# Designed miniproteins, single chains, continued (4): the designs that were tried, part 67

Each design is a single chain, and the fold is of that chain. pLDDT is the mean over its residues in the fold that is shown.

## One batch from the design tools (miniprotein)

Design m14305
Fold by ESMFold2-Fast:
Structure m14305 (fold): chain A 69 residues (1-69)
Amino acid sequence: DAAEIEARRARLAAIARELGLSVETVDDVAGLRREDPAASHAEIARRLGLSQATVRRAVAALAAAGLLA
């Protein structure tokens, strides 16, 4: 669905802009959380080279936007 794809891209871009991250980095955080819902913020941070605080903010923003499955 093109409308859902565009809406997803727009939400990812907004989160990336707010957090000072690339869209790719925000999408990687979302992907890792979907692949392993039990993964800690510390584990995601280690895998992506981010701070735990950054991952925490990204996960919260992604959850609020409905981008975590």
Scores: mean pLDDT 81

Design m14306
Fold by ESMFold2-Fast:
Order: C-alpha cells, then structure tokens, then sequence
Structure m14306 (fold): chain A 104 residues (1-104)
C-alpha cells in the first residue's frame, strides 16, 4: 500500500541519517558503507525499481552490515555508536516485517 511504502521510506531514510551522522563522528568505513547502501535502497524504492524480494534481500544485507558495525562499536567501546546501531537495526526490522507480510 501507499502507507506501507511511506513507512518503508521513512524508516530507511531515518536509518541512513543515523548511519551518516555515525560516519561523520567516527570516520568508520562500515558506517559509510551502511549509509551509502541505505540511501541507495531508499532511492530505488522511490523510483519503484525494487521488487519485494529484492527489497527484502537489500534490507537483510543492510542488517548484516549494521551487526558488523555494532561489533566495531563494542571493540572501540563506543557505546553511543552501539546505541545508534540498535536504532538502525530497529528501523530495518520494521521494514523487513512489512515486506515479509507482503510476500506471505
């Protein structure tokens, strides 16, 4: 639905913004990679270029990068970065759940 698409875009853009701010603060290449992937996914969703399966696969890849970023945060004892990764993952899990229900 149009409402579900709007929610997907909002959550992707929110996650991208947090990853961008995290990269600006830390300089971590994984934070830049996550931000770039999330922006690319959001742009492709806006353009109607992703099937539900392609969107699910892309979101799952972003979640895996967020998991690696959480490990980097723990290694560096950067607990603010760790909290930022939890918010990013939360936003992406909402998107994943919406897409999974569409594929059921």
Amino acid sequence: SEEQRALILRNLETAAGIAEDLYKRTGWPLAKELADILRDIADKVKAGQLSPQQLLDAVRKAIKIADELAKEALKNKDYQALLDTFVIRSELFVVERIIKKELE
Scores: mean pLDDT 90

Design m14307
Fold by ESMFold2-Fast:
Formats: sequence, C-alpha cells, structure tokens
Structure m14307 (fold): chain A 66 residues (1-66)
Amino acid sequence: DEETRERALAELERLAATGGGRGVRTIALSGVHDLRKHGAELSAEEIERALRSAVEAARRAADLGL
C-alpha cells in the first residue's frame, strides 16, 4: 500500500529531523532506508508494524540518552 508506505516514511523522516540524539536519528534513518528498499514488498500491516517498532526503538534510545 503506497499510501501507508508514504505516511510511514514521512513519520520516520520527521523523527530523524526532530529526534535530537544520534541514536534516534540513526534508528529513524535506518527505518527510512528499509522502507524505501523493501516497502513495496510489504503489506500495510507489516509497514505499520515496522513503523511502530522503529518509533519504539527510537524512544528507548532517547530514554537512554543515545
């Protein structure tokens, strides 16, 4: 689903721009790279799950001061 992929990409790119820490930015950019490369092969549910995992990982990195 192109719409789901574009929304997820936009959210991860926003997180990379506003996330602050290097760890948060690295996680967000890794998610962008993976979705750009493999997102067309993923279902909407898989894209949503990947987005949630990346956001959670970035939040944990921020909580740890990374």
Scores: mean pLDDT 76

Design m14308
Fold by ESMFold2-Fast:
Structure m14308 (fold): chain A 101 residues (1-101)
Amino acid sequence: SEVAKAVFDYITGKITGKELAEKYDKETRALIAKVLVEMMRVLNVPDEEIEKLLKDFGVTREEVEAVPDEQVRKIADELAKIAKEKGYYTIYLIALQVARR
């Protein structure tokens, strides 16, 4: 999935939040942001850092919360496969937790 690859590229520093905001429509950015937010919640990242991510992506918390959980789980499962194949074990474990919620 292009979306799962975009999430992976963001986590590994290959693309910035601003570049994602220029490349993707608002619905796709909200989906990417929700996958990242759920991963950040697994890591107990502070709300201030989550709000910075949302601002960089040009999405609101309400728009992110409106994204269906089934879509988030699907992207997280695809992300887990990408991370495992590329040897990013920590990303794999976190993505797997999001996919199984």
Scores: mean pLDDT 88

Design m14309
Fold by ESMFold2-Fast:
Structure m14309 (fold): chain A 67 residues (1-67)
Amino acid sequence: SSSEAEKLAESIGGQVRRSALRAGVPEEKAEEISERLRKELIPALEKNDWDAVDEALRRAGREIREL
């Protein structure tokens, strides 16, 4: 359901935010990355589009590494 996708996206986004902070990313930027990821994950999870989920996660990881 949409609510389940939102909860999962929030959980994943929170984990990515914490990882970014541990990597030395500024809090504001970590929040931006996690929020963008959350918004990308919700429609992908609702459609069970695991390729889109994987791509969104890879993009977030690249942004963190490039900072």
Scores: mean pLDDT 85

Design m14310
Fold by ESMFold2-Fast:
Structure m14310 (fold): chain A 63 residues (1-63)
Amino acid sequence: MDEVLALARAMLESGAGATFVLEEDVELSEEAKRALARAVREHGTRVEGSELARRATEEEVER
């Protein structure tokens, strides 16, 4: 959980768009979902690997 959040925050700080690949069994914390959603909005980051994580991130983006 904290590692995903740390990576998402690092991507936000770098300003670079990237693809973030997650394993299907990874559960995202609320903070990680928010950080990934922000990276998607601000830098066009893509979330792949886990359909559940991708959908959860899309829901936070729509919020």
Scores: mean pLDDT 71

Design m14311
Fold by ESMFold2-Fast:
Structure m14311 (fold): chain A 85 residues (1-85)
Amino acid sequence: DISKWSKEQLIEMAIGGLDLIIDTTRISGDEEVAKLVEEAKRYIEKGDLEKALELLSEAKEKSKNPGIRLMLDAVMDLVKQALQL
């Protein structure tokens, strides 16, 4: 039940999701999207969740892969929930 998750648990899950997206985009050769997701991960680790969301939104706009876009939406939802805590 995600409604019972702490901010730390939401951030940990978001980072795990970003690592999977980075690996997947690098395998597919989408280096620009991978670079944006890596930068977003660094901002999450610094606690700047708003800037991370901006970078993830840009990564989603640049990705033409529906699976990557869906994964980015899921991670963005986790980060948005963490922002409310």
Scores: mean pLDDT 84

Design m14312
Fold by ESMFold2-Fast:
Structure m14312 (fold): chain A 77 residues (1-77)
Amino acid sequence: DELLEKAYREGFEEGLRLGRELKSKEERERKREEVEKELEEIRQAIKEQNAPEGGSLRLFEAYARGFLEGLRAAEEE
């Protein structure tokens, strides 16, 4: 759980940082859609592979989820 929380926080910080750098709404929308698609693909892989909670797929999912939330937070600024 600590590893997943760290991955989420790192993702959030990076997503927030990138989101603040993206100045056009078009670029922000494209990036959010890209990350949302990647997140869904990771979640499907987790289900299909029955990936363990400490495995890399779940860490990638937590990071991507954090990243997406960071992008959204920057967009609200």
Scores: mean pLDDT 78

Design m14313
Fold by ESMFold2-Fast:
Structure m14313 (fold): chain A 85 residues (1-85)
Amino acid sequence: KEKELKEEILGLAESAVRRLIEQYPELRDKALELLETVRLASNKSLTEQKEIVREQIEKYKDDPALKSVMMAILESLELMEKELS
């Protein structure tokens, strides 16, 4: 159940990043770096994953498109945490 939810969130992150790159090709390298960070975090605890995502939101606070993708990922992680409670 937990593993399946984590894989679902990773799939949503991959889809969101792909759409971002299609809309804003100039952000491709940054978007791929964000996706790699999310992939590496996927095997960590929910608390650690949320921490990493918040750090990325702060890092890209001046890039609205990248920030919105990371905020959507954070919301998905918070929903998963509630579901597992």
Scores: mean pLDDT 75

Design m14314
Fold by ESMFold2-Fast:
Structure m14314 (fold): chain A 84 residues (1-84)
Amino acid sequence: SEEALLALRAAAAELIKATYDYLVVVDGVSEDEARAIAAKQGKQLQQLIDQLRSASTQTQRDLAAQYQAQADAVRAQLEAALAA
């Protein structure tokens, strides 16, 4: 649904921000480099959302499941890194 795609986009934006904050504050990466990394992740996530929007039937559902699993994995990695 469109609501689900908006929710995924919002979650992606928060993950991108968390990555930026981690790189700048914890890892000491330059702000310019952190912005470039965050922007690249945002572009990749937007491409996945666009593919889901344009796909139909079973393929769209399979891509949505793969995207969700990938987003969950990235979140888990960020949380693990912040906890260390």
Scores: mean pLDDT 61

Design m14315
Fold by ESMFold2-Fast:
Structure m14315 (fold): chain A 67 residues (1-67)
Amino acid sequence: VEELLEKAVEELTETQKEGLLAARDDEVALRVIAADLAKVNPYVAEALKLIGDPVELARRLVELLEK
C-alpha cells in the first residue's frame, strides 16, 4: 500500500497537492478530494480499494506530501 501511495503522490499535479494540504484538517473536504482523485489517478483508485476509507487514504497522501 505504501508503494501505491508513493506512486500516487508522484502523479499528483501541483493544484491537487495544494488542495490536499489545504484540506488536511477537514474530513469532508478530504473525502471529496479522495473520491475525485480516484477518478483520475489509478494509484489512488487502487489504494482506496485496499484501504477502504477515503479519509484515511487522503490523510496518508498528506503525510507523504509533508515529508
Scores: mean pLDDT 80

Design m14316
Fold by ESMFold2-Fast:
Structure m14316 (fold): chain A 92 residues (1-92)
Amino acid sequence: AQIPATTLEETMLKIATALGLPDLPKITYEQLSEAILQFVGVSPEEFAKMNKADIEALADAVVAALEGVLDPETDKEAIKQLLEFAQDVLRK
């Protein structure tokens, strides 16, 4: 299912704020995904090799680590979509 653009933007802002990113209004999917990977300790090389189950587990880990900031029901799917998009860009 496609996530509404507003929900994805809200999730991105929550994560960026929680991770202390300085350029919130200009943050790209790539920049946010890099910050998430650094936060959870995953290398870009490892990330590029992840399958769908690995990405889902990574999204779960991000939601758990930012408990109280993120809603696991709503924000998990947005994080998963963000990570899948970032992986597609990285693989090009």
Scores: mean pLDDT 74

Design m14317
Fold by ESMFold2-Fast:
Structure m14317 (fold): chain A 85 residues (1-85)
Amino acid sequence: SVDTIGEGLSAALAKASQFKEVDSKGAGEGLGTAAKKLGLSDATADAVGKKVAGLSGKEAREVLKELSKAKNGEELKEGLEKLAE
C-alpha cells in the first residue's frame, strides 16, 4: 500500500539524513522512483529527481531530512509534489 511504501521510505530517508552529505544524483533517482510508487505522475517524479540531482550533497541531505518527517504515504506524496514545484 501507499502507507507501507511511505513508512519504509521515511525510515530510509531518516537514515540517509544522518550523513553530512549525500549523493544528490542517487537521492534524486531514489526520490523519483518513490514518487512513481506513491502514484505521482511521471512528469512530477522526473521533476523531483532532476531538482534533487541538481542540489549540493548538503542541500540533498536537508531535503531527505525534511521528507523523513512525513508520518504516512500521503504526507510524503504532498512533500514530493511541493518539491517538484
Scores: mean pLDDT 76

Design m14318
Fold by ESMFold2-Fast:
Structure m14318 (fold): chain A 112 residues (1-112)
Amino acid sequence: SLEEAKKKALEAVDQAEKIFIDTLKRLNFSQKIIDKVKALFDSYKKEIENAKTKEELIEVLRKGALALSSMMFFILQMAEDEGLSQEDIDLIRKTMEEVEKLFRETLKEIEA
């Protein structure tokens, strides 16, 4: 059902937000960056909640995943430019992979 699909999508977004924000806090990213990331996730959750069909939900998830990937790559570039350690850069990359896998798996479940 659409309600079950939305619930799965929102749970995945909440989990992704937690994973991503926890990594940013661990790496001492500024509160301004953390707030921008939270705002992006909040916007994404609103779009998921407002989807009226399964097809609209799938489109929202695809567009949101692209926006999140762009944000994560921006953060990765910023970390590299600021000279973060290879271990810290690897943690960001691992976090990105976990978030992308979560959305990919959630999208497959909703499309099924």
Scores: mean pLDDT 85

Design m14319
Fold by ESMFold2-Fast:
Structure m14319 (fold): chain A 120 residues (1-120)
Amino acid sequence: MTPEEKIVLEAVEMLKEFIETAVNEPEKTEEKAKELIAKLEELLSKTKNQKVKDFLQEIINFIEALLKIKESPKEYFIEVTIEGLEQLLKLAEEYFKDNPELVEKIKKIIEESKEIVKKY
């Protein structure tokens, strides 16, 4: 696994951790978002790969978007989260098309995240 692949997978795992917190520990969601965004910004600083940077920025934007709707009705939060996860997978397939093994690993984490939010 390359350093860039590790950065991407760590970022997707952080998104999953955010979703788990939002579903299981809603009172901690704002604190967790701040922690994870800071870590994602640190990962952004460690890469010079533009596709990796763009993908991590999309994850940051998605966490911020979910944070803004944390008080929304449960069904709306589930719908927006699943739609956003599916859009991130499409972006991963586009940005990392030359690395199908990385895309498959990203897909597994996204599918796990979808399973978590469906149990909300």
Scores: mean pLDDT 89

Design m14320
Fold by ESMFold2-Fast:
Structure m14320 (fold): chain A 81 residues (1-81)
Amino acid sequence: SELDEAKKKAVEELTKRTKELVEKAKTLPQNQSDKIIKEIEGVEIEAAIRLTEAKSVEEVEKIFRETMKRLDEIEEKIKAL
């Protein structure tokens, strides 16, 4: 279905983005790296649950935008360290 395809695309793009941020976080000192990786993991888990429960393409797109914004904020934290 269109909804299932939208969910798959959102999961694929979020997985790619979280992987990129985890690699960036690994370049930080271990204590900072561990904290940021945990934050990324938390965002990913929350997004996965929300996407599973989404009942429309519009809900998927909203969850995707909100999650990407949270990941962008994490990237800014990494850059500031």
Scores: mean pLDDT 89

Design m14321
Fold by ESMFold2-Fast:
Structure m14321 (fold): chain A 63 residues (1-63)
Amino acid sequence: MKLSPRGRALAVQLLQRHGRLSRAAAEAVVDAIEAGASPAEVGRMLGLSEENGARLIEMMAAL
C-alpha cells in the first residue's frame, strides 16, 4: 500500500514513540509495508507475531 506523506510521517512517529524504534528502523518498517511486506515479514522486523504484524498493517492502512 501507499501511505499519504502525512500518514507516513505519523506512522514513523508512532513506531518510534510506542514501538521504541530508532527513526531508521521505523522508516525501514514503513518502507517494507508500502512495498507490500507480508504480516509475517513485518512481525519478524519488530519481534512480533504474524497476527500482530497484520494488525499493524491494518492500522497503517487507516493513516
Scores: mean pLDDT 79

Design m14322
Fold by ESMFold2-Fast:
Structure m14322 (fold): chain A 95 residues (1-95)
Amino acid sequence: SPPSLEEQTQSVADISIAVLNTVSNKIIRLGREAGDDELVEKVRQLQEQLISLINQRRQAQIAGNKDEVAKLTSQIQGLLEELSRLGEEARRLVE
């Protein structure tokens, strides 16, 4: 069964910048090994966007702005799905 919306939301709720950097850096290394400079640049741009959104969500959480937290969580989820897709592409390139 696909994970519930609540389970999907929970998986994104506590993503840390440290975890994001670890994942992004692994994909960047694979992209460099494959010689795919475009993929490396896309991952770097997504990493910067995700760091910004995670910091904005943290500020919204501290302020108690639940509507903004929900909006930012949805944006973070979409970009994490993009990052996961690029990670899968990078793994295929280094076969």
Scores: mean pLDDT 80

Design m14323
Fold by ESMFold2-Fast:
Structure m14323 (fold): chain A 86 residues (1-86)
Amino acid sequence: ADQKEIDEINSTYQKKRNELYEKYKEEIDKLSPDNQRQAYGLIDDIAISLTAAEYYEKEGDKVSAESAREAAKISLDSLKRLIEKS
């Protein structure tokens, strides 16, 4: 991949990560430090998976895009459980 493609992928990842940080910031701030670290890790996993889904969609790989969206959903469900438990 050329630098422009890498920059576009990184921009997509950063945007999705930041949107999730802002959305869940208040709930995450109420967690213990260990659970905050776990929550931010889950946000990164969601952002990576959603970025991968957009990449696969652009390449016409619908099966891989659907798998990436399912991975994001699993991480999101884990994040929600972590927030609800705390």
Scores: mean pLDDT 85

Design m14324
Fold by ESMFold2-Fast:
Structure m14324 (fold): chain A 69 residues (1-69)
Amino acid sequence: GEAEALEETARRLGELAREVGLSEEEIKQVVDLARAGRGDQAGALLVLAGAPPERLNEIGRELKRLIAE
């Protein structure tokens, strides 16, 4: 369902935030935004922090496939 999709999005973006080296507070912001359905804002914050846009595109493609199932 939608809640499951939002939680998976939050998990994936939170993992990327840790890989990029964001603080615990920034990781929480990314996760909270994704859970609220604001994945676009979470992604923008990650890009500003230095995450490669291609990594976000890969995650987005994988999540779309999972939601379609």
Scores: mean pLDDT 79

Design m14325
Fold by ESMFold2-Fast:
Structure m14325 (fold): chain A 97 residues (1-97)
Amino acid sequence: MTLDEIFEAEREEALAAVKSLGTEIQNMLKDMKKNGVTKEKERRLINLTIALMLEAAISGDEELVEEAKRLSQAVDEKNYDEAIEEAKRMIELAEKA
């Protein structure tokens, strides 16, 4: 395996992680809107958002990093409808990459 092959494998794993985390965040936000917000759910959402930002950075995709920042801001502001749309956008970007 070459260094380029290792780098591509790490990037592919990061993109898969973004799709998985984005889906989990989207489902959690929908649950929070429907069934109410708890401190434990907010803590979990923040942790998932941090993990998503790290995976976006590992992917090397600048557009994905920028969308992760927008998602983080929407979560911090408790704009859950906006956060759902940003999570969808991140999944779409990761699929296109």
Scores: mean pLDDT 83

Design m14326
Fold by ESMFold2-Fast:
Structure m14326 (fold): chain A 81 residues (1-81)
Amino acid sequence: DGFYQMMNVINQSNSQLDQLRSQADRIPSVRQQAHDVYQQSRRDIGQAARDAVRSGNTQLGIQQIQQITRDGQDQLNRLLS
């Protein structure tokens, strides 16, 4: 149950971040920086998921992934502004 919830949150987070990255692909001046933010966010999400599995605390993992996603969205939105 918790594992499947975490996987769903990861998939949703990746989709949300990819949507903003895709918008940045059309703006050459910020494209590279947006790709860097997207890649770093994905690495951080992956690490949080691994830590959650290792500790057996999927609830904390979900919270961390959601926070990383919000931080990534905020960074990408600033680049698009």
Scores: mean pLDDT 89

Design m14327
Fold by ESMFold2-Fast:
Structure m14327 (fold): chain A 62 residues (1-62)
Amino acid sequence: AETKSLEQEEEVTKTVDGKEVITKTKLKIIDDGSQVTYEVTTTTTVGDETKVSKQKIVQPTL
């Protein structure tokens, strides 16, 4: 079976209430012919504090 994968990464810096907020979003799509998996990782950094949120969605193709 052929596996296809696609990765995208986006970084956005915004100033909120005088503080820099850096949001980094990673999207990974894996298609193995029987299912497609979407993995989304969002990392938010404010000063020295980092928070990570992960979501995984699996969709059958057959």
Scores: mean pLDDT 78

Design m14328
Fold by ESMFold2-Fast:
Structure m14328 (fold): chain A 96 residues (1-96)
Amino acid sequence: DEESERLVEKAKELLKKAIELAEEAIKIIKEGGDLEKAKELILEAEELLGLARIIRALLKRLGELSAEEEAELDALEEKARELIKEAKKLIEEREK
């Protein structure tokens, strides 16, 4: 149970960091800053999102996720995906 609680917190931390990195990338792009830096931040955000999804899948298989934890992870994962998608769109528009 304590280990499962640590994994839930780790998944949340990874998703929150992915959100932060994606928001930073969007800010860099909108301010006309370094596109390569923005791309690096988005790659890191995608890696963190992927790791959080692996942890979440493991917790689901073990039956160790409450409905509340599942909903919280869903909300964070959706927000991370939407921000990464927006950043990628902005990068693509700036490179044309």
Scores: mean pLDDT 88

Design m14329
Fold by ESMFold2-Fast:
Structure m14329 (fold): chain A 66 residues (1-66)
Amino acid sequence: MMKEVTLRLDAVLDSGGGRAAARAAAEAIRRRYPWARVELRDVVGTRDQGQAAVAAAARRADEAAE
């Protein structure tokens, strides 16, 4: 059967707009990997941490696609 992968993204809540950046990245990942389920979670932290989490999720999707 077809394989489905769930990707979790942490939307970092900060004054620098980390949540908006995480949402935009999740939308881009859905466009790149339409077979993947993307879930956003609100996390208090830095914008850099949110960006790193999104990048890691994208790499995991590439690995799972093989």
Scores: mean pLDDT 58

Design m14330
Fold by ESMFold2-Fast:
Structure m14330 (fold): chain A 65 residues (1-65)
Amino acid sequence: DEDKKLAEAKKEEMRKIAAKELGVKDPEKISEKELREALIDVIMKTRKVDREKAEEFLKSLEEKL
């Protein structure tokens, strides 16, 4: 299923972004909590939004995938 592979690839890419933000060498070793926090920080910086809006944006991305 192409949609599932795309969703997994996007999650992998998000995990790599989080790994760079946290300075972690292995993206797979990042806990889901650490991954979420790092992605929220990246969204806040990139989109210049509050933490609350960043969390809503991340949740919308998860629902769309």
Scores: mean pLDDT 71

Design m14331
Fold by ESMFold2-Fast:
Structure m14331 (fold): chain A 92 residues (1-92)
Amino acid sequence: SHMEKLKEEIKKAVEELTKRLKEILEELKEKLKKAKSEEEKEKIKKEAIERALELIGEFAEKFKGLTDEELIAFLEKELKEAQEIFDEIVEL
């Protein structure tokens, strides 16, 4: 059905977002280990957060017109891992 097709599209988009956020987190952790000063660490953290926010913004723009309660609930459930990864990026 149309609903199942939209859920599949959401799932694929969330999987791509989650993958990209994991890559940002891994790169952030590696760069922080190599950083030589607190100023350098702050710059690295800021750049990682800005990149993550850009990806999240692009994702949000794609689904901004979603009004169906079932699809919104599905999206929120699928986004849980991505949200946890973003929280880890911000709190590092």
Scores: mean pLDDT 87

Design m14332
Fold by ESMFold2-Fast:
Structure m14332 (fold): chain A 62 residues (1-62)
Amino acid sequence: MEELAKKAEEEAMKGAVTALSLGDAEAGIQEGRKGRELGEKAGSKKAEKGGRNAVIVAEQAA
């Protein structure tokens, strides 16, 4: 569970970085949502919240 939560947080962070660095908000949103899904599967609200934040950042880049 802990490892899964960290993986979800890393995926969410990667989504945000992709959106900001490449100007590809759509890809950033998709990766952020994948991080949120991983958080849901892990039962980790912290990882889920990280995924939501990544989506918000990507949406602002759009």
Scores: mean pLDDT 68

Design m14333
Fold by ESMFold2-Fast:
Structure m14333 (fold): chain A 99 residues (1-99)
Amino acid sequence: SEEVKKLVEEILSLSDAEKAEAVAAHQALIDRYGSTLPPVVREFYELWLEALTAFLNKDKEKLQKSIEKLRSLLPQLPETAQEQAQLAIEVFEEILKKL
C-alpha cells in the first residue's frame, strides 16, 4: 500500500504536459512492440492506456470501466506480468477515489 500511495502522489503531482507525454510514450511502446507481445498482454496495455487517457480527461466513468476490464483480464496474463499489472490497477483504483 505504501508503494501504491507513493506512485499515486507522484502521478497526481505531474503537470498536464508531463501526463500527456506519458500517454504518448505508452502509445509509442504499444505501436513499436505490441506485435511482439502475447495478444492478452497487448490487450492489457491498450486497456491501461485507455485508463490513463480517461484519468487525464477526468472521465471517472471511463476510468472505472477501464479498471473493471483490467481486473477481468489480470488472471489471463502470464504469471511474470501479474505482479506489475496488479500494482498498475491498484494505482488507478486509488486515483479514481481521489477524482
Scores: mean pLDDT 82

Design m14334
Fold by ESMFold2-Fast:
Structure m14334 (fold): chain A 87 residues (1-87)
Amino acid sequence: SNLEKAKEIIEKAKKEIDEIVEKLKAGEISPTEALERLVEVAGEANKELRKIYKELSEEEQKELEKLWKEFADYVDKAVKEIQEAAA
């Protein structure tokens, strides 16, 4: 379903964000590179989610809105972790 596809997009984006943070902690990428990659991952996920949202039922839109807010909070937490690593 379109809702299941939206959930998969969020899960994939979270895993990619986790990998970015892990690479930063391992010293493989700079904080600037980590932020650039995070913005690209979050931006692409949000773009795909906007397209799917329009195709969902009212009930499914309410569920996605909740998951999307949780994803936005997850991204914000990752940004703060990257900024803290830069200090």
Scores: mean pLDDT 88

Design m14335
Fold by ESMFold2-Fast:
Structure m14335 (fold): chain A 84 residues (1-84)
Amino acid sequence: MVASREEFEEFLKKYREALRNEDYEKAFEIKEEFLQNYEATKEMWLEIAKVEIEVLKERRNLSEEEVQEMLEKTKKMIEEAAEA
């Protein structure tokens, strides 16, 4: 079952908060629970990746160039996984 936009946004909010708090165990649990209950679309996977990169940028003070490179690599990995 695919999550509604409202359910997905609530998931992203909780996931982002856990990542910002450096509670990686909780973040992993939140993501795993969501993926066990719902099928993530390619678009949802990209939004999850964007949240992960956003928090990483905040934590490591990454440049815009580094963020863009990570996004491109992540998009490619998601597309390759979807084709497998």
Scores: mean pLDDT 74

Design m14336
Fold by ESMFold2-Fast:
Structure m14336 (fold): chain A 61 residues (1-61)
Amino acid sequence: MVTDEQIEKANEAAVEAYRAGATPQEVVALTKKLIDLYSQGKEEEAERVKEEFLARARARA
């Protein structure tokens, strides 16, 4: 079960990705992936995916 806190974390990651120059499609894909991982109880994997995505987005800016 996805918690409101996990949804908020996914939304915060989406905002950060947008600010880092990610496309709308990339932001949507990231948000969906994070929510899917949280729903599976893979919180550690979700955090790594978020960090890797943001690092790549910032490197392109």
Scores: mean pLDDT 79

Design m14337
Fold by ESMFold2-Fast:
Structure m14337 (fold): chain A 87 residues (1-87)
Amino acid sequence: KIEELLKKAEEAFKKGDLLKAAEYYSELAGLGALDLAIENLKKIYEEAKDDVTKAAILYALGQIYKRQGKYKKAEELHQKALELLEK
């Protein structure tokens, strides 16, 4: 259920596991809660300290925007993720 995934994502975030939190929010998007997943992924992106974690969150955001049919925005986010990894 959506509530269970949201709780698991919040628990992962509190433990500092931003990658695991991003995974749960991506699963939430898979269940159709696209806007809720985007909102929460943006929040954990602000908390991310390293480029690898930031890139993973941006990639997840891009995948969700693609599911919304926002292909241009998805491309921009995927490109930004690649730039963080290239340094």
Scores: mean pLDDT 83

Design m14338
Fold by ESMFold2-Fast:
Structure m14338 (fold): chain A 66 residues (1-66)
Amino acid sequence: SEKIALEKQKDEVKERMANTESAEEKERTYAWIFEIFEKNGSEKDQELVKAALEGYAERAKKLKES
């Protein structure tokens, strides 16, 4: 199903983004993703981008609080 495929893709993107260590690379990745999807992204594309950014933020928060 499209819904199941999207959920799996969101999870994979989120985990992949959370794996990025470099703060500078992370910041550039944020800007790049926002720019692409803000200019021409669909609602579904923006959902995936939001999941990716939340993955990054969640990882950083956990590491900072530890």
Scores: mean pLDDT 64

Design m14339
Fold by ESMFold2-Fast:
Structure m14339 (fold): chain A 90 residues (1-90)
Amino acid sequence: MSKKVSDEAVTSVRHVFPDVSDSDLKELKEKITKSVEESKSNDDASKNVGKLVGEFVRKHHPDLSEGHINLLQGSVEKLAKLVLEKEKKE
């Protein structure tokens, strides 16, 4: 179920960037949901979620350091993987 992954990823982005618009977050959520559904494995899905969040942050905050963007991307990827693995096991 992709809804929990997309909700958690969007919540993480909003927590770090509270000034991001609801419409932009909705678009991100839809892209994440579609990417998860189209992914062939949970590992592939989690990597794609991380990349989408990283691209979103870079587009809206291009002045942020690459290190900051990489840390956020990696954190979201790990969160997505954990959520997907829990859904698969339980």
Scores: mean pLDDT 77

